# Ledger of designs, part 31: designed miniproteins, single chains, continued (5)

Each design is a single chain, and the fold is of that chain. pLDDT is the mean over its residues in the fold that is shown.

## One batch from the design tools (miniprotein)

Design m17113
Fold by ESMFold2-Fast:
Structure m17113 (fold): chain A 67 residues (1-67)
Amino acid sequence: GEEELKKAGELAKEGALKIGVSEESAETVRRLIEEGNLTVGRVAIRELKKAGLEEIAEEIERLLEKA
């Protein structure tokens, strides 16, 4: 639901910032995921896994499955 999408977006922003994405771009990713853009969510999961942030990526994936 809405709570899971919000938390997934917040984690995706945190992960994006850790891998060097700008604050503006990371905030855009957070907003799009919170709005239910699952394509952006899947891209974020893939990029975070590639960067070695597997735990954050797996938590985002779990939250999106519940949403």
Scores: mean pLDDT 88

Design m17114
Fold by ESMFold2-Fast:
Structure m17114 (fold): chain A 65 residues (1-65)
Amino acid sequence: SVEELYERMLALLRAGRFDEAVALFEEEVKHLPREDLERLLELARQANDPMLADMVRKALGIRSP
């Protein structure tokens, strides 16, 4: 689920494993519908995670703030 993906990415980011978090996102984004990406953006915003939020916005074709 998108929530499981979010938890995996959050764990990697908190552990400082940024390259692995990016690689995981790039692989999984290929298989996610727009609605799941929008949900992931909301989760990132609620967690105050600007890096994850920026990655999801770029995947959605939305400009960064």
Scores: mean pLDDT 76

Design m17115
Fold by ESMFold2-Fast:
Structure m17115 (fold): chain A 64 residues (1-64)
Amino acid sequence: MIPSVEEIREYLRSLGVPEDKIEEIVRIYEELRPLLEKDVAAGKISPETLELLRRWQEKVKEAA
């Protein structure tokens, strides 16, 4: 359910994101992924995880 870092890299490449931007976005995702894993296991997403997820999504939209 939660994508791996490599799956995110492939997804961003498929969107035409430049490699330097992919590494920036992946760095944010590496911070986000363990929080998502913890929250999914708990059955509830924390406000902190939602905020970081929003920032990550904004970076993806900006770069694509």
Scores: mean pLDDT 80

Design m17116
Fold by ESMFold2-Fast:
Structure m17116 (fold): chain A 95 residues (1-95)
Amino acid sequence: DPSLQALLDWLRGEITAQEALAQLTPEDRELLAKAGKALSKIRDYLLRGDFESAEKVLEEFLKATDNPELRELAEEFYEEMKRQREAAEEAERAR
């Protein structure tokens, strides 16, 4: 999906938000703007080690969207959150 790819490129810093949004329908722009904010918050919480807040943001996003591609993207971020949490717990036990 070009819209999903544009969102991912924007989140990776490969394109500007303006460039990503310029190629979308108004409906897609609203969905991706909401997704971008949610994914950015999830990332910020993950970087802080606040997995509970990250999970709450994800749950709210999944309840608010019916777009299957955006749901899949959010689920990918959730799986990454789980992997990072498990790695952090293992690292803590190993110390």
Scores: mean pLDDT 68

Design m17117
Fold by ESMFold2-Fast:
Structure m17117 (fold): chain A 72 residues (1-72)
Amino acid sequence: KEAEFRKLLEEAVKAAQAGDYEKALELLEEAKKKFPEAEAEVLALLGQLYASLGDEEKAKELAEKALKLLKE
């Protein structure tokens, strides 16, 4: 369970570092669907990815959603 989630996140980070942002987004979306309990963590990583792409408004929106979930 947690090992599968971590693997998806690691693969997403590696894809982003390689410049394959579409694959990174796909892997993060899969992680969110398979592990809804970790939605806040996935949204935070999506926010970082969009910030790296220059989409500051989307990055801020995702970070705010993640913070709301982390506040219970």
Scores: mean pLDDT 77

Design m17118
Fold by ESMFold2-Fast:
Structure m17118 (fold): chain A 84 residues (1-84)
Amino acid sequence: ELKEAEKELEEAKKKGDKKKEAEALFKLGLVYEKQGKLEEAIEYYEKAIELLKSLPEQSEEDKKKILEAEIKIGVLLIKLGVEK
C-alpha cells in the first residue's frame, strides 16, 4: 500500500509528528522491500531510525522499531552484496 504510506508520511510531516513520520517511513521501507527495491527500502529504514534516535526520550516501542529497522537494513545490505 504505497499510496497509503506516502499519505501518512505527508500528513505526519505537516503536523510535525516525528513518531508518526518515522512509522510512515518504516512502512515505506516495508513496501519497497516487498517490491524488491532494496536500495529504496534501506533509505527509508535509515530515515526512520534517524527520526526515532532524534527524539529526546525513546519509548520501548521506539527502541523496538529502531532495532527492527537496523536488522532489516543489515539483511538487505547482505542481499545487495550477494546479488553483486
Scores: mean pLDDT 80

Design m17119
Fold by ESMFold2-Fast:
Structure m17119 (fold): chain A 55 residues (1-55)
Amino acid sequence: MEEDEKKIDEVIEVTRKVYELMKQRDPSRVRLTDEQIDELLEKAKKNILEYKKKK
């Protein structure tokens, strides 16, 4: 159970870092704010967990 959540957390963390790096390089490329990125990542994590439960 926790293994799946840990893997998802790792993917989310990597994605977050990629967005942060992209934002530093080209702010115009990443129009999302840090808050919006956090919200999207948190929502994505919840959706993945819910999808697994529903499947």
Scores: mean pLDDT 71

Design m17120
Fold by ESMFold2-Fast:
Structure m17120 (fold): chain A 118 residues (1-118)
Amino acid sequence: SITLTESGGGTFKEGSSVTLTAKISGNVNTIAVVGWYRQAPGEPLKHVASIDMFTGEVSYADEVKGRFTISYDKEKKTLYLKMNNLEKSDTATYYAYAVDLGDFGKVYWGEGVQVTVV
C-alpha cells in the first residue's frame, strides 16, 4: 500500500551537488523508518542514510558522512537526499525505502534512480 517514486537522477560532474527526492504515497502514519540504499556496479546493495520517523534521528554510512544530508518533509510526504561534493564512487542506483509497522515491518522500495558521476 506504500509506494515510493524517486526523481533527481542523471549524469553529474565530479564536485557538483544534486538532491534526490522520493515522494511517498499511502498511509505514512505507520512508517517507522525512511531512507536510502545504493548499489554501485559490481557491488552489493549498501545503506546510505536513514531517518527514524518517531525520533527524527538520522544515520549515515561512513563514506557519505559530511557530504550527504537526509531529510523528510511530512507535509509534502517527500524524502530527500542532498548529495554534496559528488565523487565518481557515488555512481550507483539509489533506492528509497520505507519500513511500515502497520504492515508488520514490511519494507517498501522504490524502483531506483540512476546517478552517474563523470
Scores: mean pLDDT 91

Design m17121
Fold by ESMFold2-Fast:
Structure m17121 (fold): chain A 56 residues (1-56)
Amino acid sequence: DAEKQAMVDLANSVSEELGKEVEKLLKEGKISEAGKLLVDAGISKEELVKAAEAKK
């Protein structure tokens, strides 16, 4: 899904470690935990939605 791809892409733009953690959480079905990690790293949920929408 576009939102999952956006999460991984945004995480990797912050750091490789964050990208790996987000990918692992998404693989485990912990989408909310992945989103929380991104927000904690300084990425807002609004940026996530915007990034996913931009990929159309």
Scores: mean pLDDT 75

Design m17122
Fold by ESMFold2-Fast:
Structure m17122 (fold): chain A 83 residues (1-83)
Amino acid sequence: MSKEEIEAALKSLEKDVDELEELLKKDPNALSKEELEELIKQLDGALEQLDELEKIAPEELHEKIEKLKEKIKKLKELIKSLL
Protein backbone atom coordinates (compact mmCIF):
# COMPACT_ATOMS: atom_id res chain seq x y z
CA MET A 1 0.00 0.00 0.00
CA SER A 2 1.13 3.56 -0.66
CA LYS A 3 1.47 6.01 2.25
CA GLU A 4 -1.60 7.86 0.94
CA GLU A 5 -3.63 4.61 0.88
CA ILE A 6 -2.56 3.79 4.45
CA GLU A 7 -3.47 7.31 5.65
CA ALA A 8 -6.89 7.07 3.93
CA ALA A 9 -7.55 3.67 5.54
CA LEU A 10 -6.55 4.99 8.98
CA LYS A 11 -8.84 8.05 8.61
CA SER A 12 -11.75 5.83 7.52
CA LEU A 13 -11.27 3.46 10.47
CA GLU A 14 -10.93 6.38 12.94
CA LYS A 15 -14.19 7.90 11.64
CA ASP A 16 -16.00 4.56 12.07
CA VAL A 17 -14.61 4.18 15.62
CA ASP A 18 -15.57 7.77 16.57
CA GLU A 19 -19.11 7.39 15.15
CA LEU A 20 -19.65 4.08 16.98
CA GLU A 21 -18.37 5.55 20.29
CA GLU A 22 -20.73 8.54 19.93
CA LEU A 23 -23.68 6.24 19.14
CA LEU A 24 -23.09 4.00 22.18
CA LYS A 25 -22.53 6.96 24.55
CA LYS A 26 -25.81 8.61 23.43
CA ASP A 27 -27.82 5.37 23.18
CA PRO A 28 -26.32 2.45 25.18
CA ASN A 29 -29.25 0.26 24.00
CA ALA A 30 -28.68 0.93 20.26
CA LEU A 31 -27.06 -2.52 19.81
CA SER A 32 -28.00 -5.96 21.14
CA LYS A 33 -25.70 -7.92 23.47
CA GLU A 34 -24.88 -10.27 20.58
CA GLU A 35 -24.01 -7.31 18.30
CA LEU A 36 -21.77 -5.84 21.03
CA GLU A 37 -19.93 -9.18 21.42
CA GLU A 38 -19.40 -9.39 17.63
CA LEU A 39 -18.05 -5.80 17.65
CA ILE A 40 -15.49 -6.74 20.33
CA LYS A 41 -14.30 -9.56 18.05
CA GLN A 42 -14.08 -7.15 15.08
CA LEU A 43 -12.19 -4.56 17.16
CA ASP A 44 -9.71 -7.25 18.29
CA GLY A 45 -9.14 -8.09 14.61
CA ALA A 46 -8.63 -4.41 13.79
CA LEU A 47 -6.03 -4.10 16.59
CA GLU A 48 -4.12 -7.11 15.21
CA GLN A 49 -4.20 -5.60 11.69
CA LEU A 50 -2.92 -2.25 13.03
CA ASP A 51 -0.05 -4.03 14.86
CA GLU A 52 0.99 -5.72 11.59
CA LEU A 53 0.55 -2.46 9.63
CA GLU A 54 2.77 -0.57 12.12
CA LYS A 55 5.62 -3.04 11.45
CA ILE A 56 5.67 -2.11 7.71
CA ALA A 57 4.32 1.48 7.75
CA PRO A 58 6.60 4.55 7.47
CA GLU A 59 7.76 5.89 10.86
CA GLU A 60 5.73 9.12 10.42
CA LEU A 61 2.51 7.03 10.53
CA HIS A 62 3.42 5.12 13.73
CA GLU A 63 2.03 7.85 16.04
CA LYS A 64 -1.28 7.91 14.11
CA ILE A 65 -1.51 4.10 14.27
CA GLU A 66 -0.80 4.08 18.04
CA LYS A 67 -3.43 6.79 18.68
CA LEU A 68 -6.00 4.82 16.68
CA LYS A 69 -5.13 1.63 18.61
CA GLU A 70 -5.73 3.52 21.88
CA LYS A 71 -9.11 4.80 20.58
CA ILE A 72 -10.11 1.24 19.65
CA LYS A 73 -9.03 -0.05 23.10
CA LYS A 74 -11.17 2.65 24.77
CA LEU A 75 -14.15 1.80 22.55
CA LYS A 76 -13.69 -1.90 23.38
CA GLU A 77 -13.69 -1.00 27.11
CA LEU A 78 -16.90 1.04 26.62
CA ILE A 79 -18.58 -1.91 24.83
CA LYS A 80 -17.50 -4.31 27.63
CA SER A 81 -19.07 -1.93 30.19
CA LEU A 82 -22.41 -2.34 28.33
CA LEU A 83 -22.31 -6.16 28.53
Scores: mean pLDDT 83

Design m17123
Fold by ESMFold2-Fast:
Structure m17123 (fold): chain A 109 residues (1-109)
Amino acid sequence: MVRLTQSPSSLTAKVGDTVVINVTASQAVGDGLAWYKERPGQAPELLIYNTSVRAKGVSSRFSGSGAGTNYTLTISEVQPEDEAVYYARSYAHDPNVWGQGTTLTVTDG
């Protein structure tokens, strides 16, 4: 069974910062990695799929990269609306596996 570990578990960024969230998989997941954004009271939003493909309507400030067991979500020019919990998901193996989440807090200045 594949396990996903996200790092860091929480971070605080200022508006305009670049944020990097990493995930380590216990086994190689190839292109079977996606990233989701969950805001309180809202359904999870798909940001990135197939490791690096941006979902339609998602800001170009979000990018995904990685290979083998190490994958990264990068958020450039952080905005207040980016405050959320971010989840990695592997769909390369059954069952599909979720990371524990990374909580992003955004401050102005």
Scores: mean pLDDT 84

Design m17124
Fold by ESMFold2-Fast:
Structure m17124 (fold): chain A 82 residues (1-82)
Amino acid sequence: SALAHYNLGNALQALGRLDEAAEAYQRAIVLDPSFAEAHYNLGVALEAQGRLDEAAKAYRRALELKPDFAEARDELEKVLAK
């Protein structure tokens, strides 16, 4: 399920396994492209890797899906200022 891949991504990110976390979040997105939280967490993992342009794209997608997603808006503003 999309949720299972999302939860796997969260566990991998907590372990600092950022490439594997990003892959798990991408798998969640393939299964449910409207999963705003998966797009947001993909952005967080990409930002932690210094992949700022890709992180910004992921945060923008999370906001398109959930315009009231304050955390995605705040992180997008932060990466665009770098």
Scores: mean pLDDT 88

Design m17125
Fold by ESMFold2-Fast:
Structure m17125 (fold): chain A 86 residues (1-86)
Amino acid sequence: EIEKLKEEIKKIKEEIKKLEEEIKELKEELEKKLKELKETPEDEKEKILSLIGEILNIIGDIIELEKELKKLKEKLKKLEEKLKKL
């Protein structure tokens, strides 16, 4: 069953990589929206509110994905520790 543990570790590493890439893309989108908000005239209230809503949604998505990434990294550490004890 060492082969099963190695396969599970491989899958988690691939999931971690995918989540890190998704978080990176969301952070780039967040920077773009923050710049757009900063450059928006103060009299464009509807656009400001729309951008704030989009920014808050992106922040929420980043927090959720980072929480999931942390859980996967903790699971990976436990599996690697199990493999080392064999």
Scores: mean pLDDT 86

Design m17126
Fold by ESMFold2-Fast:
Structure m17126 (fold): chain A 80 residues (1-80)
Amino acid sequence: SKEELIKRIEEEIEYLKKLKEKYKDNPEVVETLEAAIKRLEEMKKKVEETEDEEELKLLEEEFEIFKERLKKFEEALKKE
């Protein structure tokens, strides 16, 4: 549902804000996380504004792909 997707995006934004605090001494990581947060905020706005079920499905797929990319980014940080 639209409400569930909004909630999931908000939870991811809060997670990235915590991750940004953890890596605050690394400017490159902070910049990447700030860009990610901004993209998620823009995605949340699109979800809130859409009334098209097919557009909502595409936004959900985009969110899942983006979330997976963020997981890979975090795993790379843990290996350094």
Scores: mean pLDDT 85

Design m17127
Fold by ESMFold2-Fast:
Structure m17127 (fold): chain A 78 residues (1-78)
Amino acid sequence: LSPEEQAAALAHLDRAIAHLQALIAQHADNPQIVAVLQQIIALYRQAKDRIRANDLAGLQAIDAQLQALGDELAALLA
């Protein structure tokens, strides 16, 4: 990743984490949704570390986990 790509990706993840934290507050009475959102936030924080390290293999592994959790979250919100 170029420095510009790293900066853009980190800024995107910071906004995504803030949005997910707001969703946790909105769904505080639903422990299943809260648990999935917390797992996604944890993976986003790991993704920030992988981006800073320019670890593309680590990012691909995190992306696969995020896709699975995203599907689970979509099912819970349906």
Scores: mean pLDDT 85

Design m17128
Fold by ESMFold2-Fast:
Structure m17128 (fold): chain A 101 residues (1-101)
Amino acid sequence: SKDDVIATLSAAFDRVLDALRAAGQEELAMKVAELYSRILDALENDDFDGVLEAVKELVELAKQAPPEIQALMRDGLKAFVDALKKINPELAEEIRKILEE
């Protein structure tokens, strides 16, 4: 369900933001939080182009994170894709492709 997708994404967001802040990456945490907010807002409004754009920006931004946190971000986005397959398989496939670049 859409609620399951939102719950999965929110749990992944909390883990990533906590890890970034613990690593002293406060500015990066703020930018990641902004993109997470954009993904949630776009998903709630069925703005799937907006979801794709925000995910692309998030994946690019993730390259600036420490490798351990990059792995955590990737795992969170994979969980998001798996949840999203149940409600929008086409969008899930497009995001999966972005993650495998």
Scores: mean pLDDT 83

Design m17129
Fold by ESMFold2-Fast:
Structure m17129 (fold): chain A 66 residues (1-66)
Amino acid sequence: MVEELEEAIKANPKNAAAWTALGAELARQGRYDEAIAYAEKALELDPDFEAARALLAQAKAAKAAL
């Protein structure tokens, strides 16, 4: 799953959806710092991408709960 998303980003680095999906997968693995970084990257590409904003909020909350 992560490998497929990494390939999608390599093919189109401006794909906010692919950055968001990879960040969500990293958050699922407990890698919250990386998930936050990827969500922020998605928002740099598309500031109106609500899924990336939701991921950023969720990953920050999960990290704070550790």
Scores: mean pLDDT 76

Design m17130
Fold by ESMFold2-Fast:
Structure m17130 (fold): chain A 64 residues (1-64)
Amino acid sequence: SLPSDAEILRALGDMYLALGKRVYEESGDKETAAELFRKAAELYRQAGDVDGANEAEKLAESLK
């Protein structure tokens, strides 16, 4: 069976979260990393993953 839309959105959120962490670790680019974390948070919200969305928002906020 195919994954649900929520499962796909959560997986995309995980990818953006990982990418944001990697961008920050490798380049120190806070603006790009924060944007990627905000994209992850939106995807988690669409998936109904409140905990994932909150984590991604906290990571974006930590880069201000």
Scores: mean pLDDT 86

Design m17131
Fold by ESMFold2-Fast:
Structure m17131 (fold): chain A 56 residues (1-56)
Amino acid sequence: MLSEEERKKAIELINNSKLSEKEKNILIDLIKDPETQKDAIEILKIVDPELAKKIE
């Protein structure tokens, strides 16, 4: 589970990524919820593996 600081950094990295706005919104919503953070990371490993490494 991400700390508050790690969560904020993850949101900033997703917002600055080359992902579509729809993908960014979905991933940010998942990151904001502690129960779904792991699901967001797994999705991110598929759609942007380099971004996932920066967050983990």
Scores: mean pLDDT 79

Design m17132
Fold by ESMFold2-Fast:
Structure m17132 (fold): chain A 72 residues (1-72)
Amino acid sequence: SIEEGLASFEKDFEGLKEWAKRTGDKELAIKGLENGIGQLDELKKHITDPELLERIEKLEEELKKEIEELKK
């Protein structure tokens, strides 16, 4: 289901955030996180459930915060 797929993405993106924090290559980390946000933006276009949209938006904001921390 879409909900099960989203739960899998949430788990994968948690790993992506941890990887980004540990890598010495900030440019590569930022690109990886931006690619993740792009995938979520595409998924969001096909979802009408407000609860699922809220989960996606929360995940996108978490990834955006990680990018901003890497840019400092």
Scores: mean pLDDT 79

Design m17133
Fold by ESMFold2-Fast:
Structure m17133 (fold): chain A 62 residues (1-62)
Amino acid sequence: TSELVLQGLNLAAEGVKAEKEGKYEEAAKLFREASRLFQQAGAHRLAERLEKQSEEAEKKAK
């Protein structure tokens, strides 16, 4: 797996942890950055899923 995919997975894991801790604004930022990395790596389906998770977390932060 590419370095970009590993970085994206690490950020997604941090996002899940932040979400479980109720830090929705932080989770949204982490998921959005992970999505960008997966998109750059060509993992478009995974990027789309994380972008959706970022949007949902952002809604919970309000």
Scores: mean pLDDT 83

Design m17134
Fold by ESMFold2-Fast:
Parts: C-alpha cells; structure tokens; sequence
Structure m17134 (fold): chain A 94 residues (1-94)
C-alpha cells in the first residue's frame, strides 16, 4: 500500500507541475486513501489536505470530496471536533 501511495504522490506532483489540477487532486486523494487503508492517518490527512488545496478553484466537488475524506480520517484518529469542522466546510461548498 505505502509503495503504491508513494508512486501516486510522485505522479500527482508531475501533473501539478503541468497545471492539471484535477488529475493531481485525484492522484493525491488515491494516495491518501491507500495510507488510510494502511492505518497511517497522519500521512493520509496530509494528502487529503493537499488534494483539497489543489482542487481549490479548479473543481469545487473534488474539494468537497477531499474534505469529506479528511473528516473521516480525523474521526478514525479520534479527533471528532476537527472532523465536524471539516464536514461543515465540505457542506458549505455544495
């Protein structure tokens, strides 16, 4: 899982350099999901935050999805307050 996530992060950086924010955001989200599956919640949160930032202005629905996944990671990590804040932020985008 971690090795595949690392390769997805590298590809995301390449697409970001090319100005393909939507593809970069998707790749960061996929990498985050693999870290989440591995139980590496801190790293998963970093990648979902990165995806949300990359989607900002380019894909509002992508940003919303990334924030929802980030909220789930914080909830799994025991940070219910931060999870609720992120869910509220995601709900404000729709």
Amino acid sequence: LVEKAEKLEEKAEEYLKRGDYVTAGRLYSLAGALYDQAGEYEKAAELFEKAARVYEGADPLGKMGSLQLLAQVYKKAGDDERAAELQAEANSIG
Scores: mean pLDDT 82

Design m17135
Fold by ESMFold2-Fast:
Structure m17135 (fold): chain A 94 residues (1-94)
Amino acid sequence: MELSEEEKEEAKKIAELLNEDPSLVPLFVKTFEEFLKDENKKTRLRTAKLLYEIAKYLKEELRPYLIPILKETAENDEDEEVREAAKRALEVLE
């Protein structure tokens, strides 16, 4: 599943928001972690792809905050597509 152009624009805006106000990072990380653990494969896949788009625009100092949740998903998700999407996001962050 491909993200819409609107979803990609939203991801960029989220990264810009986090770059301007890093105090929001813990809340966003917790929210994304919950979506990455969702029972619905489509929700987890979409979330991993959104994190890939966010990672492209995120400040270097904030990137380490996304690494643990993406590593967990890349190593342990039941679905191969979700694992591969998380691995792609990690390649941007690492």
Scores: mean pLDDT 84

Design m17136
Fold by ESMFold2-Fast:
Structure m17136 (fold): chain A 93 residues (1-93)
Amino acid sequence: AADEGKEYFGKGLEAFYNKKYEEAIKYFEKAIELDPSLRTQANYYRGKAYFELGKYEEAIKAYEEAKKLALENQAETLAEELEKKIEEVKKKL
């Protein structure tokens, strides 16, 4: 399952960089399901994809989940980046 999770995460990134944001979100969700260790990184990209789709409430929720996980793992720099992204999205509401 972990190897499959990484494969789906890679497909999510490919879809994201090809601007297929809805497809990217589905791949990131599948990656999290198969490999929970990807939860922080996949939620970060889900937040970015939701933002690009104009789904600002969903973007905030994904970034808040990624920030919570970053803080739990003592990834302070990533948590600060995520807070800045949350503030940017809130300005669009």
Scores: mean pLDDT 88

Design m17137
Fold by ESMFold2-Fast:
Structure m17137 (fold): chain A 100 residues (1-100)
Amino acid sequence: MKVIFVARKDDPEAVKLAEELAKQYREKGIEAEVHLVDGDPIDEGMRLAAERAKAGEEPVLVVAFLPGTGSLVSIYVTPDAKFEEKDGKIVFTDLNSVAV
């Protein structure tokens, strides 16, 4: 399993928390990445999860930090998850392959 933390570049508290959590996961032997984005962390995180799950053939956990709220959303995506891009957003067409 791989973990991807997604935070906005202009949210320094979320960036710091994402980096600290990624470090903790790496210390436990779990692959973890931090992606700093200019857009909505949920939309960008879903896109990254879809691409990485297909490429890596392994399950991906995405942790998206919500700007200005101090909250996060965790989305679990399997390599066999079915999705399409609709109006610039990733939409999963097989919900049985995705845990939210």
Scores: mean pLDDT 72

Design m17138
Fold by ESMFold2-Fast:
Structure m17138 (fold): chain A 66 residues (1-66)
Amino acid sequence: AEAVAAMERLGRRAGKYVTDEQFTEAARRFAEDPAEGFRYLAEIMEKDSGNKEVAEEARREAERLR
C-alpha cells in the first residue's frame, strides 16, 4: 500500500515531464519489482527531464524497498 501510494504521487508529478512510453515502462517494472520501478523513474527524471526533486524522492522509495 505504501509503495503504491508513493508511485501514484510521484507519477502525478512526473506525468508532465515524461512520455507515456516512459511511464508505461516504469509502471511495468514497478508491477514486477517496486524498487526497480522507482529506480527507473528516478533515472528518467534526472537524466531525461532534469527534474531532480522527483528523481530524489523516487530513489528514496527504492532504497526503502531494498
Scores: mean pLDDT 74

Design m17139
Fold by ESMFold2-Fast:
Structure m17139 (fold): chain A 95 residues (1-95)
Amino acid sequence: MSPLEQGIMDQLIQSGFSRDRAISISRSIIDIANTIPDPQQQLTLLSQSTSALSQTDPNDADGMSQSIRDSLSGKVSDDIANSIGDSVRNSLLST
């Protein structure tokens, strides 16, 4: 696991996520972030997504997905924000 992936996972675990969900979510966020060629937008996506998740009830998949979309609105494309929101929701429902 990369130091960045580990950092995101540890923050999610501190926020009440199970280890399996934290691993799934952190990987999904990093995979999507890696599709962004601009390092500043990539960093914004990683920091805003992690912050939004840390402030949301880890048992509310729909609220968490919405919180991520709201936090990324205007900072990344709507397609990327929706992709992360959907990926996080799916990770919470299947993990």
Scores: mean pLDDT 76

Design m17140
Fold by ESMFold2-Fast:
Structure m17140 (fold): chain A 80 residues (1-80)
Amino acid sequence: SLDDEAERLMEELRELMERLKEARKTDKEEAKRLIEEIEKLIEEMDRVAARLTNPQLRLRLGSEATMARLYILMLKRELE
């Protein structure tokens, strides 16, 4: 279901974000690769959010995507 897909995407995002936080400290090239994967995941989250009818899931999905996007934008400036 779309609700299950939204929950899966949020869990994947949390896992990638934790990996990125660790890679940021030790491996700049791995951090850059994780940023690309997270950006693709955010695009998928935006597409799923557009089709969600559950307002609570839509809000959570949108909020987590926005938070991740802001973190990625800041980190990209540090890595470049």
Scores: mean pLDDT 86

Design m17141
Fold by ESMFold2-Fast:
Structure m17141 (fold): chain A 65 residues (1-65)
Amino acid sequence: TASELLAEAGRLYREAREAIAAGDLERAKQLVEELRRLADQARSLGYTGLADLIEEAVRDLEALL
């Protein structure tokens, strides 16, 4: 569901922020790739707004790398 995808995106975003703060860039990049896959999944299911929001989160994280 959209709710489950949103919850998963929030978890991945939080973990990516924690990895960046810890200097674990390899883990941060892995989590960003997982967020990209989640955005693709949301888009394929017709949750276009959610996919756009997750892609925005990815851009925010990449700006910190």
Scores: mean pLDDT 87

Design m17142
Fold by ESMFold2-Fast:
Formats: sequence, C-alpha cells, structure tokens
Structure m17142 (fold): chain A 86 residues (1-86)
Amino acid sequence: SELYEKAREAIEKGDFKKAEELAEELAKKGEEAFKAGDYEKALELYVQAEEIYEELYKKTGDPKYLEKAIDLSVNALKAAVELVLK
C-alpha cells in the first residue's frame, strides 16, 4: 500500500502528524473495504494502520495512539472472522 509506505517514511523523518493522517486514511479505507465485503483487503489495511499507530506510540509515548491501535486490532479480528466464515 502506497499509504502505508508513506506513513513509514513520515515516521522515519519524525513527521508524526503526517503519519497519523496517513494511518487515519488506512483505517478509513479498511472500513470501506469491510463494508464492501472485501474482508481480505480490510484485514490488510487494518493491520497496516495498527502498525503505524504502534510505531507512533513507541516514538511519542502518547496513549491515544495505543488506544487507536487496540481498536484497529479488534476491527482486524472481525475481518479475519468474516474470512473464516466465507
């Protein structure tokens, strides 16, 4: 995902605001994929967004990023369950 690579680059450069914005876009695209029934793509996008929020938490110590990562883990689990039921 181009968004995921750009988010990782933003973290490496210390641009945490840009990384947060890109993680929000990844999460939104994951939600759109889930609503469209594309559970494989939803799972991929949720996991990518989760990884960016985990890195943001490690770099900043801001618990809001850990909360967002946990929420995305739950969304990823829901997508994975739908894949098993498919």
Scores: mean pLDDT 89

Design m17143
Fold by ESMFold2-Fast:
Structure m17143 (fold): chain A 82 residues (1-82)
Amino acid sequence: SMQQQVQQYQQQIQQDPNNYQSWTNLARSYFQMGDYDSSIQYAQQALSINPNNTQALTTLAGSYRRMGQIDTANRYMDQAGS
């Protein structure tokens, strides 16, 4: 279930807070649940550790797009494609 995936990623982050992949996976899980505010928060955390993380940038862009922030979404997609 999505709740089990979230719990798994939270446990990984607790053991290694610098694991940007776990932050990215948490962001993607919240995106799938429609919680775009949490998705943005966790994607930004992943990017603070690895700024070139294309999965985090794509998730961040997706969340902003779902919230109608199209210009912001396009900026993150451009960064992901660079």
Scores: mean pLDDT 88

Design m17144
Fold by ESMFold2-Fast:
Structure m17144 (fold): chain A 56 residues (1-56)
Amino acid sequence: SMAEIEKKAEELDRKGLEAYLAGDYETAAKYAVESWTLLGKPEKGKAAAEQILSLK
């Protein structure tokens, strides 16, 4: 269901935030891609990952 997909995407976003706060931008970018891909928007995931990876 869409609600279950959204819940999983939120969990991936939380894991991504944890990686981001730890300075692990590569892992944060991977979770962003997974979250957006789960929501059916992989191109937005790539854009988000590029933004995260630009942060050093």
Scores: mean pLDDT 84

Design m17145
Fold by ESMFold2-Fast:
Structure m17145 (fold): chain A 100 residues (1-100)
Amino acid sequence: MSIRELIEQAVEAIEKVGEELGASSLETFLAQYIAALAIYDLATGDRAAADAALKSLAESLNLPYERVREIYEIMREGIEKGEIEEAARKVVEAVRELLS
């Protein structure tokens, strides 16, 4: 699977899970963005670029970086295990809790 196909699969899974859970557009978007960064890190090995993007995201939304990082690691681990749908659900739930 290409990086693009993997990102599209993760984005679609998060959209479906978000709809099931009644997530807001912002919650769904944030979950999708974190998933895209996790796939980028796994595909390129450029953890520094992914980390910088996560820090920028946390700062722009006034969110704790440590919690955003934990959500990122959930998605990263799920992708590595081939458990994209399960990871998508955990990520959406965690993002909803973070934005509450």
Scores: mean pLDDT 83

Design m17146
Fold by ESMFold2-Fast:
Structure m17146 (fold): chain A 66 residues (1-66)
Amino acid sequence: GSIDGEDLRAALEEIRARDPELARELEEALGAQDAERVRKLLERARTLGLSDRSLQTLERVVELLS
């Protein structure tokens, strides 16, 4: 399945508000479909106190890239 673009946008906006550089690196890794880099960046993103919905969206991204 595909990820809902609205959910992904909301998750990236939450990350960008807390750590804009991490959000930029995540967008680059997602565009490159670099699953290993996305996974490592998501470990950092989880420390930012994101909403459960955003964390679930990011977990689904990793599943689709694996």
Scores: mean pLDDT 79

Design m17147
Fold by ESMFold2-Fast:
Structure m17147 (fold): chain A 65 residues (1-65)
Amino acid sequence: SRSASLRAAGDIWYIAGDYERAAELYEQALSIDPNDKDTLLNLSKALSEIDKDKAKEYEEKAKEL
């Protein structure tokens, strides 16, 4: 799916250490599938490197799913 492809692209940028680009791609994936728990957790991980408060918000949202 397009959502899965965007998540995979986010994973590539995360591994490369580009957390801002990874977060952008994960947010695009979530715009298609907002309740994808794996993408929410991956976005939280990327954000933990750049915005701790926002990272916690997405982690908590994932735990409610």
Scores: mean pLDDT 85

Design m17148
Fold by ESMFold2-Fast:
Structure m17148 (fold): chain A 82 residues (1-82)
Amino acid sequence: METVKVPVAAATLVDENGRQVASVLAVGDTPEEAKALADEAIAELQRRSPRPLRVAEKFTGTLELPAEVVKERKYRVTDLRA
């Protein structure tokens, strides 16, 4: 599997009980772009969620990711659990 070092921003979103319901991973060409994409994804999740979501953790840095993940999407959102 090919991996590429890329600037990333990540966040975990929790419901009112502190239960993790979503994760955001954004990949940019710069750390600034990655952070902006993550903030955009968080705002969209908060608007579309039928329940209140809060940001529990944020991370910005450089990460080795599979080339397929980088190629396919500028950001990923995993699981809004019911």
Scores: mean pLDDT 71

